Designed miniproteins, single chains, continued (4). Designs and how they scored, part 89

Each design is a single chain, and the fold is of that chain. pLDDT is the mean over its residues in the fold that is shown.

## One batch from the design tools (miniprotein)

Design m15094
Fold by ESMFold2-Fast:
Structure m15094 (fold): chain A 96 residues (1-96)
Amino acid sequence: SAAEEAKRERERELLKLMFSFMEKYNKEIDKTETDEKTKRLKRFALVASINVLVNEATQKGLSIAEIEKYIKENLDKLVEERLAELQAKEAARAAG
């Protein structure tokens, strides 16, 4: 149906947008982080953060362009918050 085709096109554009953010931020992680463990945790935080923001924006009924703006405005802060949470969990595991 036309509705299913529109849904598939939206899903393709959304995945393309997500991959674009992941590629950009992975390059920045490689430039700014020297510790391999921190790089891995930050990449994990990045993927988790993009998924959260995309889900929130989609639930709000935002267009692809509005989702891009929403990610741009919120991604850096959420990645740093998620990284801190992951580092705290790793420290707790190392101590236990």
Scores: mean pLDDT 84

Design m15095
Fold by ESMFold2-Fast:
Structure m15095 (fold): chain A 71 residues (1-71)
Amino acid sequence: MEELKKKAEEYEKLANIYRQLADGLRALVEHQPLTPEERARLQAMADHYQRLADEYNELSKKLKEEIEKLE
């Protein structure tokens, strides 16, 4: 039980880290004078980190749901 709770917390933490990275890159794209090519590259990286954030958030939610069913 505790191991599953700890794993869910780890996934949630990773989701938050990747979301912050994606947000930072999007802010950089919005506020910096970039070429179209640089803008596209940074947006692609932001999208990549957002996908990772979404994946870890989903894993965290699934583990939390499993824990609730066991309690």
Scores: mean pLDDT 83

Design m15096
Fold by ESMFold2-Fast:
Structure m15096 (fold): chain A 66 residues (1-66)
Amino acid sequence: GVEEAREYAKKNKEEILKEEREIVRFLVTTGDVEAAERRAREYYEKIAKKFGVSTEEAKEAIQEAL
C-alpha cells in the first residue's frame, strides 16, 4: 500500500535520486522533453505496480520521502 511505498522511498532514496539524475542527463543530452516526462511517468508506474497503489499515490510517496 501507500505506507509500504513511503518506506521503500525512504530506504531507496539514493536509487531514486540516481534515476532522477539519469532522466535529467537524458533531457540535457537529447533535448526531448516528452521522452524525459514519459520516462519519469514509467518509473512512477513501476513503483505503483510494485505496491498495488495508483501512479499518483506512488509519485506523492516518493516526493514526500525526498
Scores: mean pLDDT 81

Design m15097
Fold by ESMFold2-Fast:
Structure m15097 (fold): chain A 105 residues (1-105)
Amino acid sequence: SKEQKIVKILFLTLTAESSAYMALRLAKNGRYELAERNAETALRLMEEVIKLLKELGAPQSYIDQLEALYDQARALFERRDYEGLVEVARQFRRVVLETVQQMEA
């Protein structure tokens, strides 16, 4: 159902933010390989969220915002800016919540 897909989108979004935060914590503790793996998980989950929102017919303006944030997150990860990745993950979550609210209106 649409409701079940929305719950999945929200769960994946929160998991992506958590993974980004975990990457930052691991990097600060010198666990660079695990930090990289958690950041890759965050990016993969963000991509899946965008795909699911497209399948649900989310407005293109929100998809464009989420894709821009995803591209920014990738660039931050490439330079191992985990603090920036956490901030972009928070912005991504805010836009996902707004997108879901507009689809339920």
Scores: mean pLDDT 92

Design m15098
Fold by ESMFold2-Fast:
Structure m15098 (fold): chain A 73 residues (1-73)
Amino acid sequence: MVGMVRRVLRDLGVPEDTVERVGEAVELFLQGDFDAGQRLLDETLRESDLSEAQRSAVRALFQSVKDQALREQ
């Protein structure tokens, strides 16, 4: 899961630092630390100079991860 998210974001031209932060947010979410994962994602998107398409992709991928993590509870 995390490796796939990182690869998709790299393919879209997202900077490596941003890719790694999004990956960490995804890992926190998969571990059940929803608040920490959401906070890290929000901080990353706020600090990153991303195109609208890149922001939409990050949001869509994170939503998919959220749906998966909530199903495992």
Scores: mean pLDDT 78

Design m15099
Fold by ESMFold2-Fast:
Structure m15099 (fold): chain A 58 residues (1-58)
Amino acid sequence: MEKIKEELKKRGYSDELIDKAIEVLSLTPEERAQALKQLTDEERAAVMDASALKVKYE
């Protein structure tokens, strides 16, 4: 998780967007699908980038 937050900060995401993305990724797949429908394009981009980074660093 720390490496993911560091990379997102490096990419210019705010702490608020990073925390939102990590929170969404902590949801069940079903809850995450519903949450993604309510996100802004900017928030969705942060979640997608965080998801890709999680795969690399896990």
Scores: mean pLDDT 78

Design m15100
Fold by ESMFold2-Fast:
Parts: C-alpha cells; structure tokens; sequence
Structure m15100 (fold): chain A 65 residues (1-65)
C-alpha cells in the first residue's frame, strides 16, 4: 500500500533530503525550503528512507500516513 511521508528538514538541507528520498524509491510530491513530502510504494520503503534521513541529520521530524 503506498504511503506518504512529510519530512521537516534542517535549514539548507532540502536538496540532500530529496536525494535520500529518491535513492529509497520515494517520489517527491511537494518541496519547500524546510520540508519534503514524498510518496513511497510501501511502509518498509518509507521507514528505510526516514531512518536514513534521521541518521544523516537532515530531518527534524517525519510523519508517515
């Protein structure tokens, strides 16, 4: 089941966050200076992307729906 992730990103890190999202199979549907909304094919793929973003210090918060 496709899932949507909203990520609040560190200032100036939105492009790096987009790269990690796309590497994990995410489709970026919205991008601002401090957030990325992406659609993933399943929950496991979304969780892998969120973990990578947090581990890299690029994300402040992430919401999965």
Amino acid sequence: MPVEVRVTVEPGKVDEAVEIVEKHGGEVVEKTEDSVVARFPDLQTALDAVKALLDAGLAKEAEIS
Scores: mean pLDDT 82

Design m15101
Fold by ESMFold2-Fast:
Structure m15101 (fold): chain A 88 residues (1-88)
Amino acid sequence: MEEEIIEKLRNGELSKEEIEKLGKELTEEIEKLYEQLTPEQKEELEAWAAREEPALKERLAAAKSDNEKLAIVYETLLKIKRKIEELL
Protein backbone atom coordinates (compact mmCIF):
# COMPACT_ATOMS: atom_id res chain seq x y z
CA MET A 1 0.00 0.00 0.00
CA GLU A 2 1.85 3.02 -1.40
CA GLU A 3 0.04 5.70 0.67
CA GLU A 4 0.75 3.83 3.94
CA ILE A 5 4.50 3.62 3.16
CA ILE A 6 4.64 7.36 2.34
CA GLU A 7 2.90 8.23 5.65
CA LYS A 8 5.22 5.93 7.64
CA LEU A 9 8.24 7.59 5.99
CA ARG A 10 6.86 11.09 6.74
CA ASN A 11 6.18 10.13 10.41
CA GLY A 12 9.59 8.47 10.93
CA GLU A 13 7.94 5.08 11.68
CA LEU A 14 10.37 3.05 9.53
CA SER A 15 13.85 1.90 10.58
CA LYS A 16 16.92 2.77 8.49
CA GLU A 17 17.07 -0.89 7.38
CA GLU A 18 13.39 -0.86 6.27
CA ILE A 19 13.90 2.43 4.37
CA GLU A 20 17.02 1.04 2.61
CA LYS A 21 15.16 -2.20 1.71
CA LEU A 22 12.11 -0.33 0.32
CA GLY A 23 14.32 2.05 -1.69
CA LYS A 24 16.42 -0.81 -3.08
CA GLU A 25 13.37 -2.93 -4.04
CA LEU A 26 11.60 -0.01 -5.76
CA THR A 27 14.79 1.12 -7.56
CA GLU A 28 15.51 -2.45 -8.80
CA GLU A 29 11.89 -2.73 -10.06
CA ILE A 30 12.20 0.63 -11.87
CA GLU A 31 15.52 -0.47 -13.46
CA LYS A 32 13.92 -3.70 -14.76
CA LEU A 33 10.99 -1.75 -16.25
CA TYR A 34 13.32 0.88 -17.76
CA GLU A 35 15.31 -1.86 -19.60
CA GLN A 36 12.05 -2.91 -21.32
CA LEU A 37 11.49 0.56 -22.87
CA THR A 38 12.28 1.29 -26.53
CA PRO A 39 14.69 4.19 -27.31
CA GLU A 40 11.66 6.34 -28.24
CA GLN A 41 9.90 5.54 -24.93
CA LYS A 42 13.13 6.32 -23.00
CA GLU A 43 13.29 9.72 -24.76
CA GLU A 44 9.64 10.39 -23.75
CA LEU A 45 10.40 9.39 -20.13
CA GLU A 46 13.46 11.70 -20.05
CA ALA A 47 11.41 14.61 -21.47
CA TRP A 48 8.68 13.96 -18.85
CA ALA A 49 11.28 13.78 -16.04
CA ALA A 50 12.86 17.08 -17.19
CA ARG A 51 9.41 18.76 -16.97
CA GLU A 52 8.82 17.30 -13.45
CA GLU A 53 12.30 18.15 -12.05
CA PRO A 54 11.73 21.88 -11.17
CA ALA A 55 8.60 21.03 -9.11
CA LEU A 56 10.46 18.18 -7.35
CA LYS A 57 13.41 20.47 -6.45
CA GLU A 58 10.95 23.08 -5.11
CA ARG A 59 9.14 20.46 -2.95
CA LEU A 60 12.45 19.14 -1.58
CA ALA A 61 13.66 22.69 -0.77
CA ALA A 62 10.34 23.42 1.03
CA ALA A 63 10.44 20.15 3.05
CA LYS A 64 10.57 20.79 6.82
CA SER A 65 12.28 17.52 7.85
CA ASP A 66 14.48 14.70 6.52
CA ASN A 67 11.47 12.37 6.92
CA GLU A 68 9.39 14.65 4.63
CA LYS A 69 12.24 14.61 2.07
CA LEU A 70 12.35 10.77 2.19
CA ALA A 71 8.56 10.66 1.63
CA ILE A 72 8.88 13.05 -1.37
CA VAL A 73 11.72 10.95 -2.87
CA TYR A 74 9.76 7.69 -2.45
CA GLU A 75 6.60 9.29 -3.96
CA THR A 76 8.73 10.52 -6.91
CA LEU A 77 10.13 7.00 -7.47
CA LEU A 78 6.53 5.66 -7.50
CA LYS A 79 5.57 8.34 -10.09
CA ILE A 80 8.54 7.29 -12.27
CA LYS A 81 7.49 3.61 -11.99
CA ARG A 82 3.90 4.48 -12.97
CA LYS A 83 5.10 6.58 -15.94
CA ILE A 84 7.25 3.67 -17.21
CA GLU A 85 4.25 1.28 -16.83
CA GLU A 86 2.11 3.74 -18.87
CA LEU A 87 4.76 3.81 -21.66
CA LEU A 88 4.92 -0.03 -21.83
Scores: mean pLDDT 83

Design m15102
Fold by ESMFold2-Fast:
Structure m15102 (fold): chain A 80 residues (1-80)
Amino acid sequence: MPSEEELEARAERIADGAVRIVLFTAEKDKSLKVPTPEQVEKIRAETREFLLKRLREDPDDPLAGWRAVAHAAGLFEKLQ
């Protein structure tokens, strides 16, 4: 079983990737408001926390990346 530190590191890496995907997709739609660096950091932190809880239940969740992207996208949508 992964250590807490390993789960936190994994959650951070996956959350960072998910936020980058959401931002890249948002940049292609000129009707969407571009989030501030502060808002981006908040979305990243909240996505990391969400994912960490999921990984504690299932460290090998094959949908972890998809769940992170969906969660980050939902947080971004609330800024519109």
Scores: mean pLDDT 79

Design m15103
Fold by ESMFold2-Fast:
Structure m15103 (fold): chain A 57 residues (1-57)
Amino acid sequence: MIKLSREEAEEAGLDPLAFAKKYGLDPSKVVEAMEIAAERGGFTPENLEKGLKEVGL
């Protein structure tokens, strides 16, 4: 399971597609994970890790 630093979560929030390319992740799943993180209150490592887990990354 992906573990993120605060800096990595901030990168994902600024450019989810570049984040997906950098880490070799499915871009559509990363976008879905970002939507889940936003619904949970923002792009923190905890919220994004939860989103990534829910989309199977």
Scores: mean pLDDT 76

Design m15104
Fold by ESMFold2-Fast:
Structure m15104 (fold): chain A 61 residues (1-61)
Amino acid sequence: DRDKFIQDLIAKGKAVKTSAQDRAVMDQIKAWANGKRDDILNLIAQINSAGTNLPISAILA
């Protein structure tokens, strides 16, 4: 379920206290999107619109 996956990522993103936790959330996004850039960017935008602050550059680099 995409909505549940997004909700879980929002909760994890808000709970992030370290760069290692940021990386783990971002790795889950990359795996879910199968490396598709547009899908990754759209998912990050949805998560960040809910109050998280995930670094897009670290996913795409």
Scores: mean pLDDT 64

Design m15105
Fold by ESMFold2-Fast:
Structure m15105 (fold): chain A 97 residues (1-97)
Amino acid sequence: DPRARAERLVGEAEKLVDEAEKSTDPEKQRQLIIEAARKVIEAVRALDPVATREESLLLTQAMVLATTGLIAADMGEYDTAIESVRAAVDLVRRALA
């Protein structure tokens, strides 16, 4: 079930972002953000084939925000990266509703 898979992936991403926010190690924080963003991207890809037009717009925005999170993490902008990935999680959850 693509929706069940996406729900699991988004839940895992949320936990990783929460752990990244609490981390004081920049390398661990970067790795956690990257893993969270990748899980959001996987959730979007799992939902895309079964999405309505309106859901597809939310998933496109989630993909952009997850990608922004990856770029921000690569630049050492971890607060921005966490905010972007968290927003992407929220958009995928809205598509799942």
Scores: mean pLDDT 88

Design m15106
Fold by ESMFold2-Fast:
Structure m15106 (fold): chain A 77 residues (1-77)
Amino acid sequence: GNYPLGSKEESEKVIKEVVELRDELKEVLSDGEARSLTLGVLNPALTAAISGYSKLAQEALDSLRELLEKKKEKKEK
């Protein structure tokens, strides 16, 4: 292909993280918030990883994990 792609191992890692984060969103957030982040972040990241853009997908997941940790802290109030 004309564009650099990530490794297969990186793509597999991202796909696994998407599944794990989708489950965590449902446990930590309201159904509406979990759905919004799934559609706005997780589904695009999964599509990017499947297409070989694993590094782009990983950056999106890292940002979502940081957001989720901040929301966990607020839930414990």
Scores: mean pLDDT 75

Design m15107
Fold by ESMFold2-Fast:
Structure m15107 (fold): chain A 86 residues (1-86)
Amino acid sequence: SMEELISEAFRAIKEGKLEEAIEYLEKAIPYASPEMQALLYLTMGHLYEELGKYDKAIEYYKEAMPYLSEREQKGVENRIEELKKK
C-alpha cells in the first residue's frame, strides 16, 4: 500500500539510507493524490539535496510546483536558484 511504502521511506531516512528512501517514495507516487504527490516530490527533492544531487533535487522541486500555494512556489523557486549556483 501507499502507507506501507511511505512508512518504509521514513524508516530508511532515520537509518541514513537516503537512496532507499527515495526508491520507496517513487513507488508511492502512482498511488498518491495530486496533493500527496506534491509532498512526495518535495520530500524527494530534499533527499536529493542531502545526497548532493542538485540537478535531481531541482527536477523534483519543479514537479511539486503546480500544487503549491503562491508563497510556497516562491520559496521553492528561490531554493532552485540557490541550487543552480552549486
Scores: mean pLDDT 85

Design m15108
Fold by ESMFold2-Fast:
Structure m15108 (fold): chain A 77 residues (1-77)
Amino acid sequence: MLKKKAEELLKEAERKREEAERLSKKSTELGKKGEELRKEDKEESEKLLKESIELGVEAIKKASEAVSLENEAKKLL
């Protein structure tokens, strides 16, 4: 049944969107901490800002995967 496969794809897409949101939140938190440390510890600030960027990229990737799964599910409906 195509409906069950579409439901499974939508559940997987929802998990990917939740992952993207969590990664985006962590990216924002690390970015704020990095900016706060800029005057106190340049090395730690740079490390946190780099981690923030990496998490942001991963969040975009997960969001893109979710959109792909949602589009695949729509083809089955």
Scores: mean pLDDT 85

Design m15109
Fold by ESMFold2-Fast:
Structure m15109 (fold): chain A 87 residues (1-87)
Amino acid sequence: MSSNVNTLIEEISKITKISPEVIEFAIEEAVKTAKRLGKSVQVVTVDSETKEETVLKSGLTSVEEAVQAELEALKNGYKEAYVRVEL
């Protein structure tokens, strides 16, 4: 993994209070699973007030793209934003 991706994971860790190792593992596993299934990963959020799930970004094919998209969502106030395999 590039040093830039590690820096982004550390920023996600500071916002979410989840350890960097857990974030890295979760995103890498999502990307590996998506590749195995011939799918991409997406960043989704759940609104705490309405409980609606919203896809914020789709078509992500690498750990770098997924990490960047999740961090952007978190910085934009989507506190529950996470990476998953597309449905």
Scores: mean pLDDT 81

Design m15110
Fold by ESMFold2-Fast:
Structure m15110 (fold): chain A 68 residues (1-68)
Amino acid sequence: LKDVTLKITFKDTGETTTLVLHPSLAEFGGGVVVLPLPKVNGTLTIEVGPDGEITISSTNLNIEVEEV
């Protein structure tokens, strides 16, 4: 799996930050990673499928997450 760069946009402030996921996630053969969101309440859930498919979800609706 390539390094996956995620851009997180905070809708209320317009601020953006980046999060880099390292290739070690591919070594799980599928798994779930839960990370606390920076600067806001909630968590970011990253689900990695057995073939390296990535699904991203957030418990905080005031953010936008996109792969870049």
Scores: mean pLDDT 68

Design m15111
Fold by ESMFold2-Fast:
Structure m15111 (fold): chain A 110 residues (1-110)
Amino acid sequence: SKDDLISLLQSLIDLERKHAAEFRSLGTPVARRVAEVYEATAAKYQEILNKLEKGELSVEEALKLAIEEEREAAEKLRELVEEHPDSRAARDALALEEHQIEIYEKLLAL
């Protein structure tokens, strides 16, 4: 439902912002780039949420956009791992994002 998707998007925004803060606190250049990926994803989820609340997006359209943004974030993190294979921050971020995608896919199956 619309209310369920609003609650999910709010939770995802909070989680992305929490991850961004945690990686930014590590203080390395790669960890800052990881934090920027999480911050960008949170901002895009906020835009989707705002449009959904205003009736500018259907539930189906908002859901498709949210999935697209998760896939884009995962791809950006994979690129960071490829550019910086010795970076634990990049590898840990990719693992967290892949785990979040699994949780999201399970929620969609309900």
Scores: mean pLDDT 84

Design m15112
Fold by ESMFold2-Fast:
Structure m15112 (fold): chain A 84 residues (1-84)
Amino acid sequence: SSSLEQGLFGPIREAQALLEEARKTPDPQERIRLATRARDLLTQQRQTFLNARLPLPESVRQQLLAQIDALLAEAQRLIEEARA
């Protein structure tokens, strides 16, 4: 894959793996740690994506942002549930 693909999708894939582990752990503290790391990666990637002038079709841009936002919402939900 190109360096562009790795830069765009690498952090999203890592965040997805962290959220999968967070869902499976019975330990609330571990869940918070994993979901927080995923949230931080996604927040950084969202900012990187918005700052990069990429020659992407608008539909692809919207799909990537929607995917990041959905994963951010999931990370926050997992953190809140583990703190309750």
Scores: mean pLDDT 82

Design m15113
Fold by ESMFold2-Fast:
Structure m15113 (fold): chain A 59 residues (1-59)
Amino acid sequence: RREYLEKAAEVAGVSVETLERLLERYRDATKVGVELYLRHGVSPEAATKVAEYVEKALE
């Protein structure tokens, strides 16, 4: 839920609002992680961790 989105945002160095917009657009944790890696300068390790938190938030 929101707590996992907050953790994901902290790891990615972006706002929770940015993560929520990406989730609305892609509806997929892996795609959100890839977008953060490609467009937001997030490392592959951080992007993987963000995808894990986002997946938990979607439960």
Scores: mean pLDDT 79

Design m15114
Fold by ESMFold2-Fast:
Structure m15114 (fold): chain A 69 residues (1-69)
Amino acid sequence: NAAFEAGELIRRLRERGYALYYDKEKNKVFLREVLDETTLGEPVADLGPINMTAEELAENLRRFLAEEE
């Protein structure tokens, strides 16, 4: 289930200090570093458009995690 996989990958990235940021103006989902509870750093990855499929999101998240490990 791609939606379940995407959720698990998001959880793992959150544990590593990253968060998804939905930028409606740019129509993009960015991965950003969590600097503190209210502050996100610069985008570290462009994960694709807000309307991407769960399968596309899971693939993009897997690719980022493989590059970080």
Scores: mean pLDDT 81

Design m15115
Fold by ESMFold2-Fast:
Structure m15115 (fold): chain A 76 residues (1-76)
Amino acid sequence: LSEEQLEEIREILLEAGVEEEIVEKFLKAVETIFSLYEEGKLSEEQFQQSLDQVLSFIGSLVSEEAYEKVKEIVLS
C-alpha cells in the first residue's frame, strides 16, 4: 500500500466517526500484514485471513458505504 492510499483510508474512517487511536491501530495492522507478506513471512492464505479479520473489525464500526471504500483501497 502507498502512503497516499493509507491517508485516503485514514480520512474515510475519521469522517465515519472512528476515533483517531483506532484508525492508527487499523492502519498499522494493515501495513504490518502487507510487510510480513512481502517478506515471505505470511502465506497467501494467512495474508487473506489476516486482512479479513481486520476488515471485519472495521466493518463493525462504520457504515456499509465507508466499509466498501476502505475494502476497495486495501484489496486494490
Scores: mean pLDDT 84

Design m15116
Fold by ESMFold2-Fast:
Structure m15116 (fold): chain A 75 residues (1-75)
Amino acid sequence: SSEIQALKEEAEKLSDEYREVSRRILNLERQIEENADDPELVARLQEELEELREKGDEIKQQLLETLKRLQELES
């Protein structure tokens, strides 16, 4: 059905977004470690990291809900 297809596309989109956010978090954590001697830069990077973590949690929750709905329709 078109609804199942739409949920599959949404799950793929959310999965890709979650992977991208996770990669950015890892890169940001590395930048924080590499720039430990620059407290002003570290503070800015830490704020960006916190925003990305919140975004990642939101995407993960949406992905899990989408996958649950998809499973219920495909059962």
Scores: mean pLDDT 88

Design m15117
Fold by ESMFold2-Fast:
Structure m15117 (fold): chain A 66 residues (1-66)
Amino acid sequence: MAEEMARKIAEAVARTSGETLELAVRTEGRLAGLSDEQIAALVEAAKTLSPEELERFAREVLERAA
């Protein structure tokens, strides 16, 4: 489950660029049931990490939430 959610977040980020990046991450994070703090961490990660690194980071965040 967490791995599938992480993939979905990474795919959403990969399909967006620039100004829509934050909105995509926030939308997918809320759908995944993450806290506002966890969503903020994913937004910052999405700006700096590659898609593969973002997927791994998102998976770790989702696993910590469980």
Scores: mean pLDDT 71

Design m15118
Fold by ESMFold2-Fast:
Structure m15118 (fold): chain A 85 residues (1-85)
Amino acid sequence: REEVLKAAEELKKKIEDFVKSNKSLSEAFKRAILNNADLAVELLREGRPASMVIRQLDALEQMLKTANAEDLAKEVEELKEKVAS
């Protein structure tokens, strides 16, 4: 629904800001995080099945945990719950 897409777009902006400000991550890993965030938002915008969106968000959550972005990883987990409901 419109509210879930809006939440996803706002979370994507937070992830973009985190990635741009982080000097410890490799450029390849930064691109992987941003590409996964972009794809998750696009799948939601296209009305793809919740299972596809959740798989993409699972990948994003694991990458954010690897980047030590625990707060953003938690926001991805919360977004997964909204997508599943």
Scores: mean pLDDT 84

Design m15119
Fold by ESMFold2-Fast:
Structure m15119 (fold): chain A 80 residues (1-80)
Amino acid sequence: SKLLEEVEKLVKEIKELLEQYEKETDEKERQKIAKEIAKKVEELLELYYETKDEELKEYILKKLDELNEKFSKLEEEYLS
């Protein structure tokens, strides 16, 4: 579906930003990347609230959980 394609595109963009975040050593640049990740996560949440497809909602939540877990792990590794 068209909406699924938009979800998958946002998930891909967030994953690419997470890879940039992992490689970035400058604190200011990390903060900029984190803000872009937050913006894309908000866009993904908007698609969650717009859809009436329960299977797509569950898929979006699963992807949000996976992405949030990855972000938390990268923050923990950086602050260690």
Scores: mean pLDDT 85

Design m15120
Fold by ESMFold2-Fast:
Structure m15120 (fold): chain A 87 residues (1-87)
Amino acid sequence: MPSVEEILAEVEKILEENKDKISEETREAILNFVRNLLEALAAGRITRQQAISMLEGYAAYLSKILPEEEFEAVKEVIDYVKRAIEE
């Protein structure tokens, strides 16, 4: 797994590349969620399987509240983080 800092840097890059599709408020919420998730994982407070389940639950929640175009861009970030955790 890349470091927390490396994953967050890539997440910020993907969010910046999709800033026309994702609101600033949603980008900040996603960054905060991912940071807290990765910090918990790095500290051993949650397992990789729990982190993946939390990401999938967050994606399911966002799919219900966000417009389709915004959700597709957000899904790119979530899929990246999930792959980084899984290797």
Scores: mean pLDDT 85

Design m15121
Fold by ESMFold2-Fast:
Structure m15121 (fold): chain A 92 residues (1-92)
Amino acid sequence: NSELIKKKKELVRELIIASVLGDEDAVEEYVKKLEELGMSPEEVKEILEVVRNSSIGGMDEVYKILEEGIEKGDIKGAIEKAREYNREFHRL
């Protein structure tokens, strides 16, 4: 379902923006919307954890990794890849 995939990608982008701005009310709203689209509460929690642990300079790559995972239907793999990217980014 290409429309569902597109909507999930849009919501993850909005979640990242809200998180960077420190808008916790908006973060909570986008978390709920992602869960309504069929993403599990654990997956959404792990995505939020990855985003919160991301540096602003690495955020474009983190979003790209998560977007690719949504397109492939491999959210767990994308979360782990984003975690690895954050670890390597923090070593720089």
Scores: mean pLDDT 83

Design m15122
Fold by ESMFold2-Fast:
Structure m15122 (fold): chain A 95 residues (1-95)
Amino acid sequence: MIAEERELLAEAREILRASPLPEGRKQLELALLDDLEAYLERLPEIKKEREELERKLKEERTLEIERRLLALEIREALYRGMLEAVRREVEEARR
């Protein structure tokens, strides 16, 4: 995880804690930020797994390898979308 992403998540947590949202909603959204942070911390391992799967796919194309690569692609799209949404909310709160 890069320093910019770490700072962004810290600001998002502070905004959530200061928000007038119900406590249950705050805890849910904080848990989603924790999930996002865990994904970003695992990015080096995930990138390595993708590279290994792409190498195997060039040697032997199997449905299992293709499904695993697709699952990684879907996860990346989901968490990148979450990170972009968090970034926009933090920027709006700074205004």
Scores: mean pLDDT 82

Design m15123
Fold by ESMFold2-Fast:
Formats: structure tokens, C-alpha cells, sequence
Structure m15123 (fold): chain A 83 residues (1-83)
């Protein structure tokens, strides 16, 4: 069955947070935190842990999650942000 809108939103939010935590440059991480609507990068990890828990309970296939993570990394690279 196709993913529900709620499942697609969950996957997108999780992927954005996970990839943001993989950014090694502190300045790029702060820039991405602000693009995500956070005050600073310290808010990313607590939000990530909440979404990770929700995703674990959702039963979404890992392959779908991996593809969204790849898409987010490519979008950040296009913005000149190193992941």
C-alpha cells in the first residue's frame, strides 16, 4: 500500500533531523538548525530522538527512510552545506 500523508511527513522530518546531526561543520549545522525553525543546533538531537521513537513504532520500511535521507543530503549539498 502507498504511504499515508502522516507517514510521509514522519519520514521527511526524521530524515531532515538525522542528516542535520551528521553535519560536521558547526557553522553549517547552526545554519541548517535555523532553516528547520530551531533557535540553535542543540534543539536538533532532542527532536530527532522523538521522531526516531515514532518511526520505530510506525513500521515504515528502512529502504524508504534511506531514500529520503539520501534526498535530504543531496538538497543540502546543492545549498553548499557539507554533510
Amino acid sequence: MPLTPSERKLIREYAKLKVALEIKDPEDRERVAKLLGFEDSSQIEPRYLIYEGLLRLSGVPQEVVDEEEKRVREELEKLGIKV
Scores: mean pLDDT 82

Design m15124
Fold by ESMFold2-Fast:
Structure m15124 (fold): chain A 64 residues (1-64)
Amino acid sequence: SAAEEQERLKRTVLALKSLMPESPLDPETVTEADLARLLMALGFGLPPTASDDELLAAGWAFGA
């Protein structure tokens, strides 16, 4: 279960990095929270290197 979850996260991160090589995510150490942050940044039109403050500001604008 945990191994399957890590493999899914790794595959997802590798696919995302193939589209966005600037992504700060490491597929070997990635967590679900790291992936969620990246997907939120992309959903808000932010760069994959977006800060927590930028994500929070975008969340307030789009998540209301």
Scores: mean pLDDT 68

Design m15125
Fold by ESMFold2-Fast:
Structure m15125 (fold): chain A 56 residues (1-56)
Amino acid sequence: GQADHDAHSLAHRLATDEGVRTPEEAREAALRAGHSPEDAERVGRAFARHQRGAAS
């Protein structure tokens, strides 16, 4: 859904701008940015998917 798409976009930005390298770092970065715990978990999962699909 839309929330999963938004989480994916945020995860990509965190990997690029913050140098985040792990799903747990992405989740914590989302929490620092003011996202809810549920949304932060979505970002962490999206980050894990992004890492699996991304070519460096």
Scores: mean pLDDT 71

Design m15126
Fold by ESMFold2-Fast:
Structure m15126 (fold): chain A 94 residues (1-94)
Amino acid sequence: SPLARRSAVLAATFQLIEDSRKEVIGDKDFSEASPEEQKKVAEELGRRVLEWVRENRLSPAEIEVVINALRWYSKYMNEEAREVIEKTIEELRR
C-alpha cells in the first residue's frame, strides 16, 4: 500500500541517518559533535542517501519523504553541514 511504502521509506531514511552518525562519530551525541564532525556526518549521509535512492529507484513521492526527513535532521546541524544536506536535496530533485 502507499502508506506502508511511505513508512518503509521514512524508516530506511532514519536508519541511514543513524548509520552515518555512527560511522563518523560512533556513540557520541550529535550535540557534542564538532563543526568538522557534523560536516563529515552530513557528507556521509548525503553519499549513502544518493546511492540508496538510485539503487532502489524511488518514486518522486518517496523522494519527497526522504527530503522531508533530511530537512528535519538538518535543523540540528551547523551551517556548513546544513549546506551539504541542501546540496544532497538538490541532487535528489534531478
Scores: mean pLDDT 86

Design m15127
Fold by ESMFold2-Fast:
Structure m15127 (fold): chain A 71 residues (1-71)
Amino acid sequence: ADWELWHDADAFLRAGEVHAYFASDAPEAEREALRAALEAARAEVAATPASATRSHLDPEAGRLWGATKLA
């Protein structure tokens, strides 16, 4: 299953909220890793204006805000 943080970060820029979701069978370690990434991502967003964050966090920062595919 897949889960994606990038578009949640995009929603944050527009609505001021960042959400994350997990596959229902994702292990706790992976959920904790995403929570850590989300907290880091929130700090990054707080440090940059919305328009600059959009440009900054688009493809070049996709890993920080982005998706992971659970193979």
Scores: mean pLDDT 48

Design m15128
Fold by ESMFold2-Fast:
Structure m15128 (fold): chain A 70 residues (1-70)
Amino acid sequence: MEIEELRAEIEKLREEAKKLPPDVQFKVDYLIDEAESLLDAAKVSDNPEPLLQAARELIQKARELIEKAK
């Protein structure tokens, strides 16, 4: 998955989290911040694939947190 696609997913998750209680927002933001850090590292890496995979896993965890909190 490309960095742009992962960034779009992060933005969607951030918007959905704004509609949830602050404690859930905090947990989602924590996972998203970690994923964004990995995407920043991927931008300057000769081999971004493992960093992109790790970011995708964090994005998936954030999505599941949002789904459980709805």
Scores: mean pLDDT 81

Design m15129
Fold by ESMFold2-Fast:
Structure m15129 (fold): chain A 58 residues (1-58)
Amino acid sequence: KVEELKKKLEYQIDLLKESLERMRARATPEQQARLDRVEAAVKEYIESLKKKLDELIK
């Protein structure tokens, strides 16, 4: 069902977030600011996709 697709998408999102978070933790303040913006943009885009998928299930 859609639930399985949602879990797969969430797994990919988690991998992306972990990767960005690890880079942010080891980055300089200057690099952290840039990574924060990238993370925010990517997260917003993916959350938009998740929201669309959630709208299919009721």
Scores: mean pLDDT 74

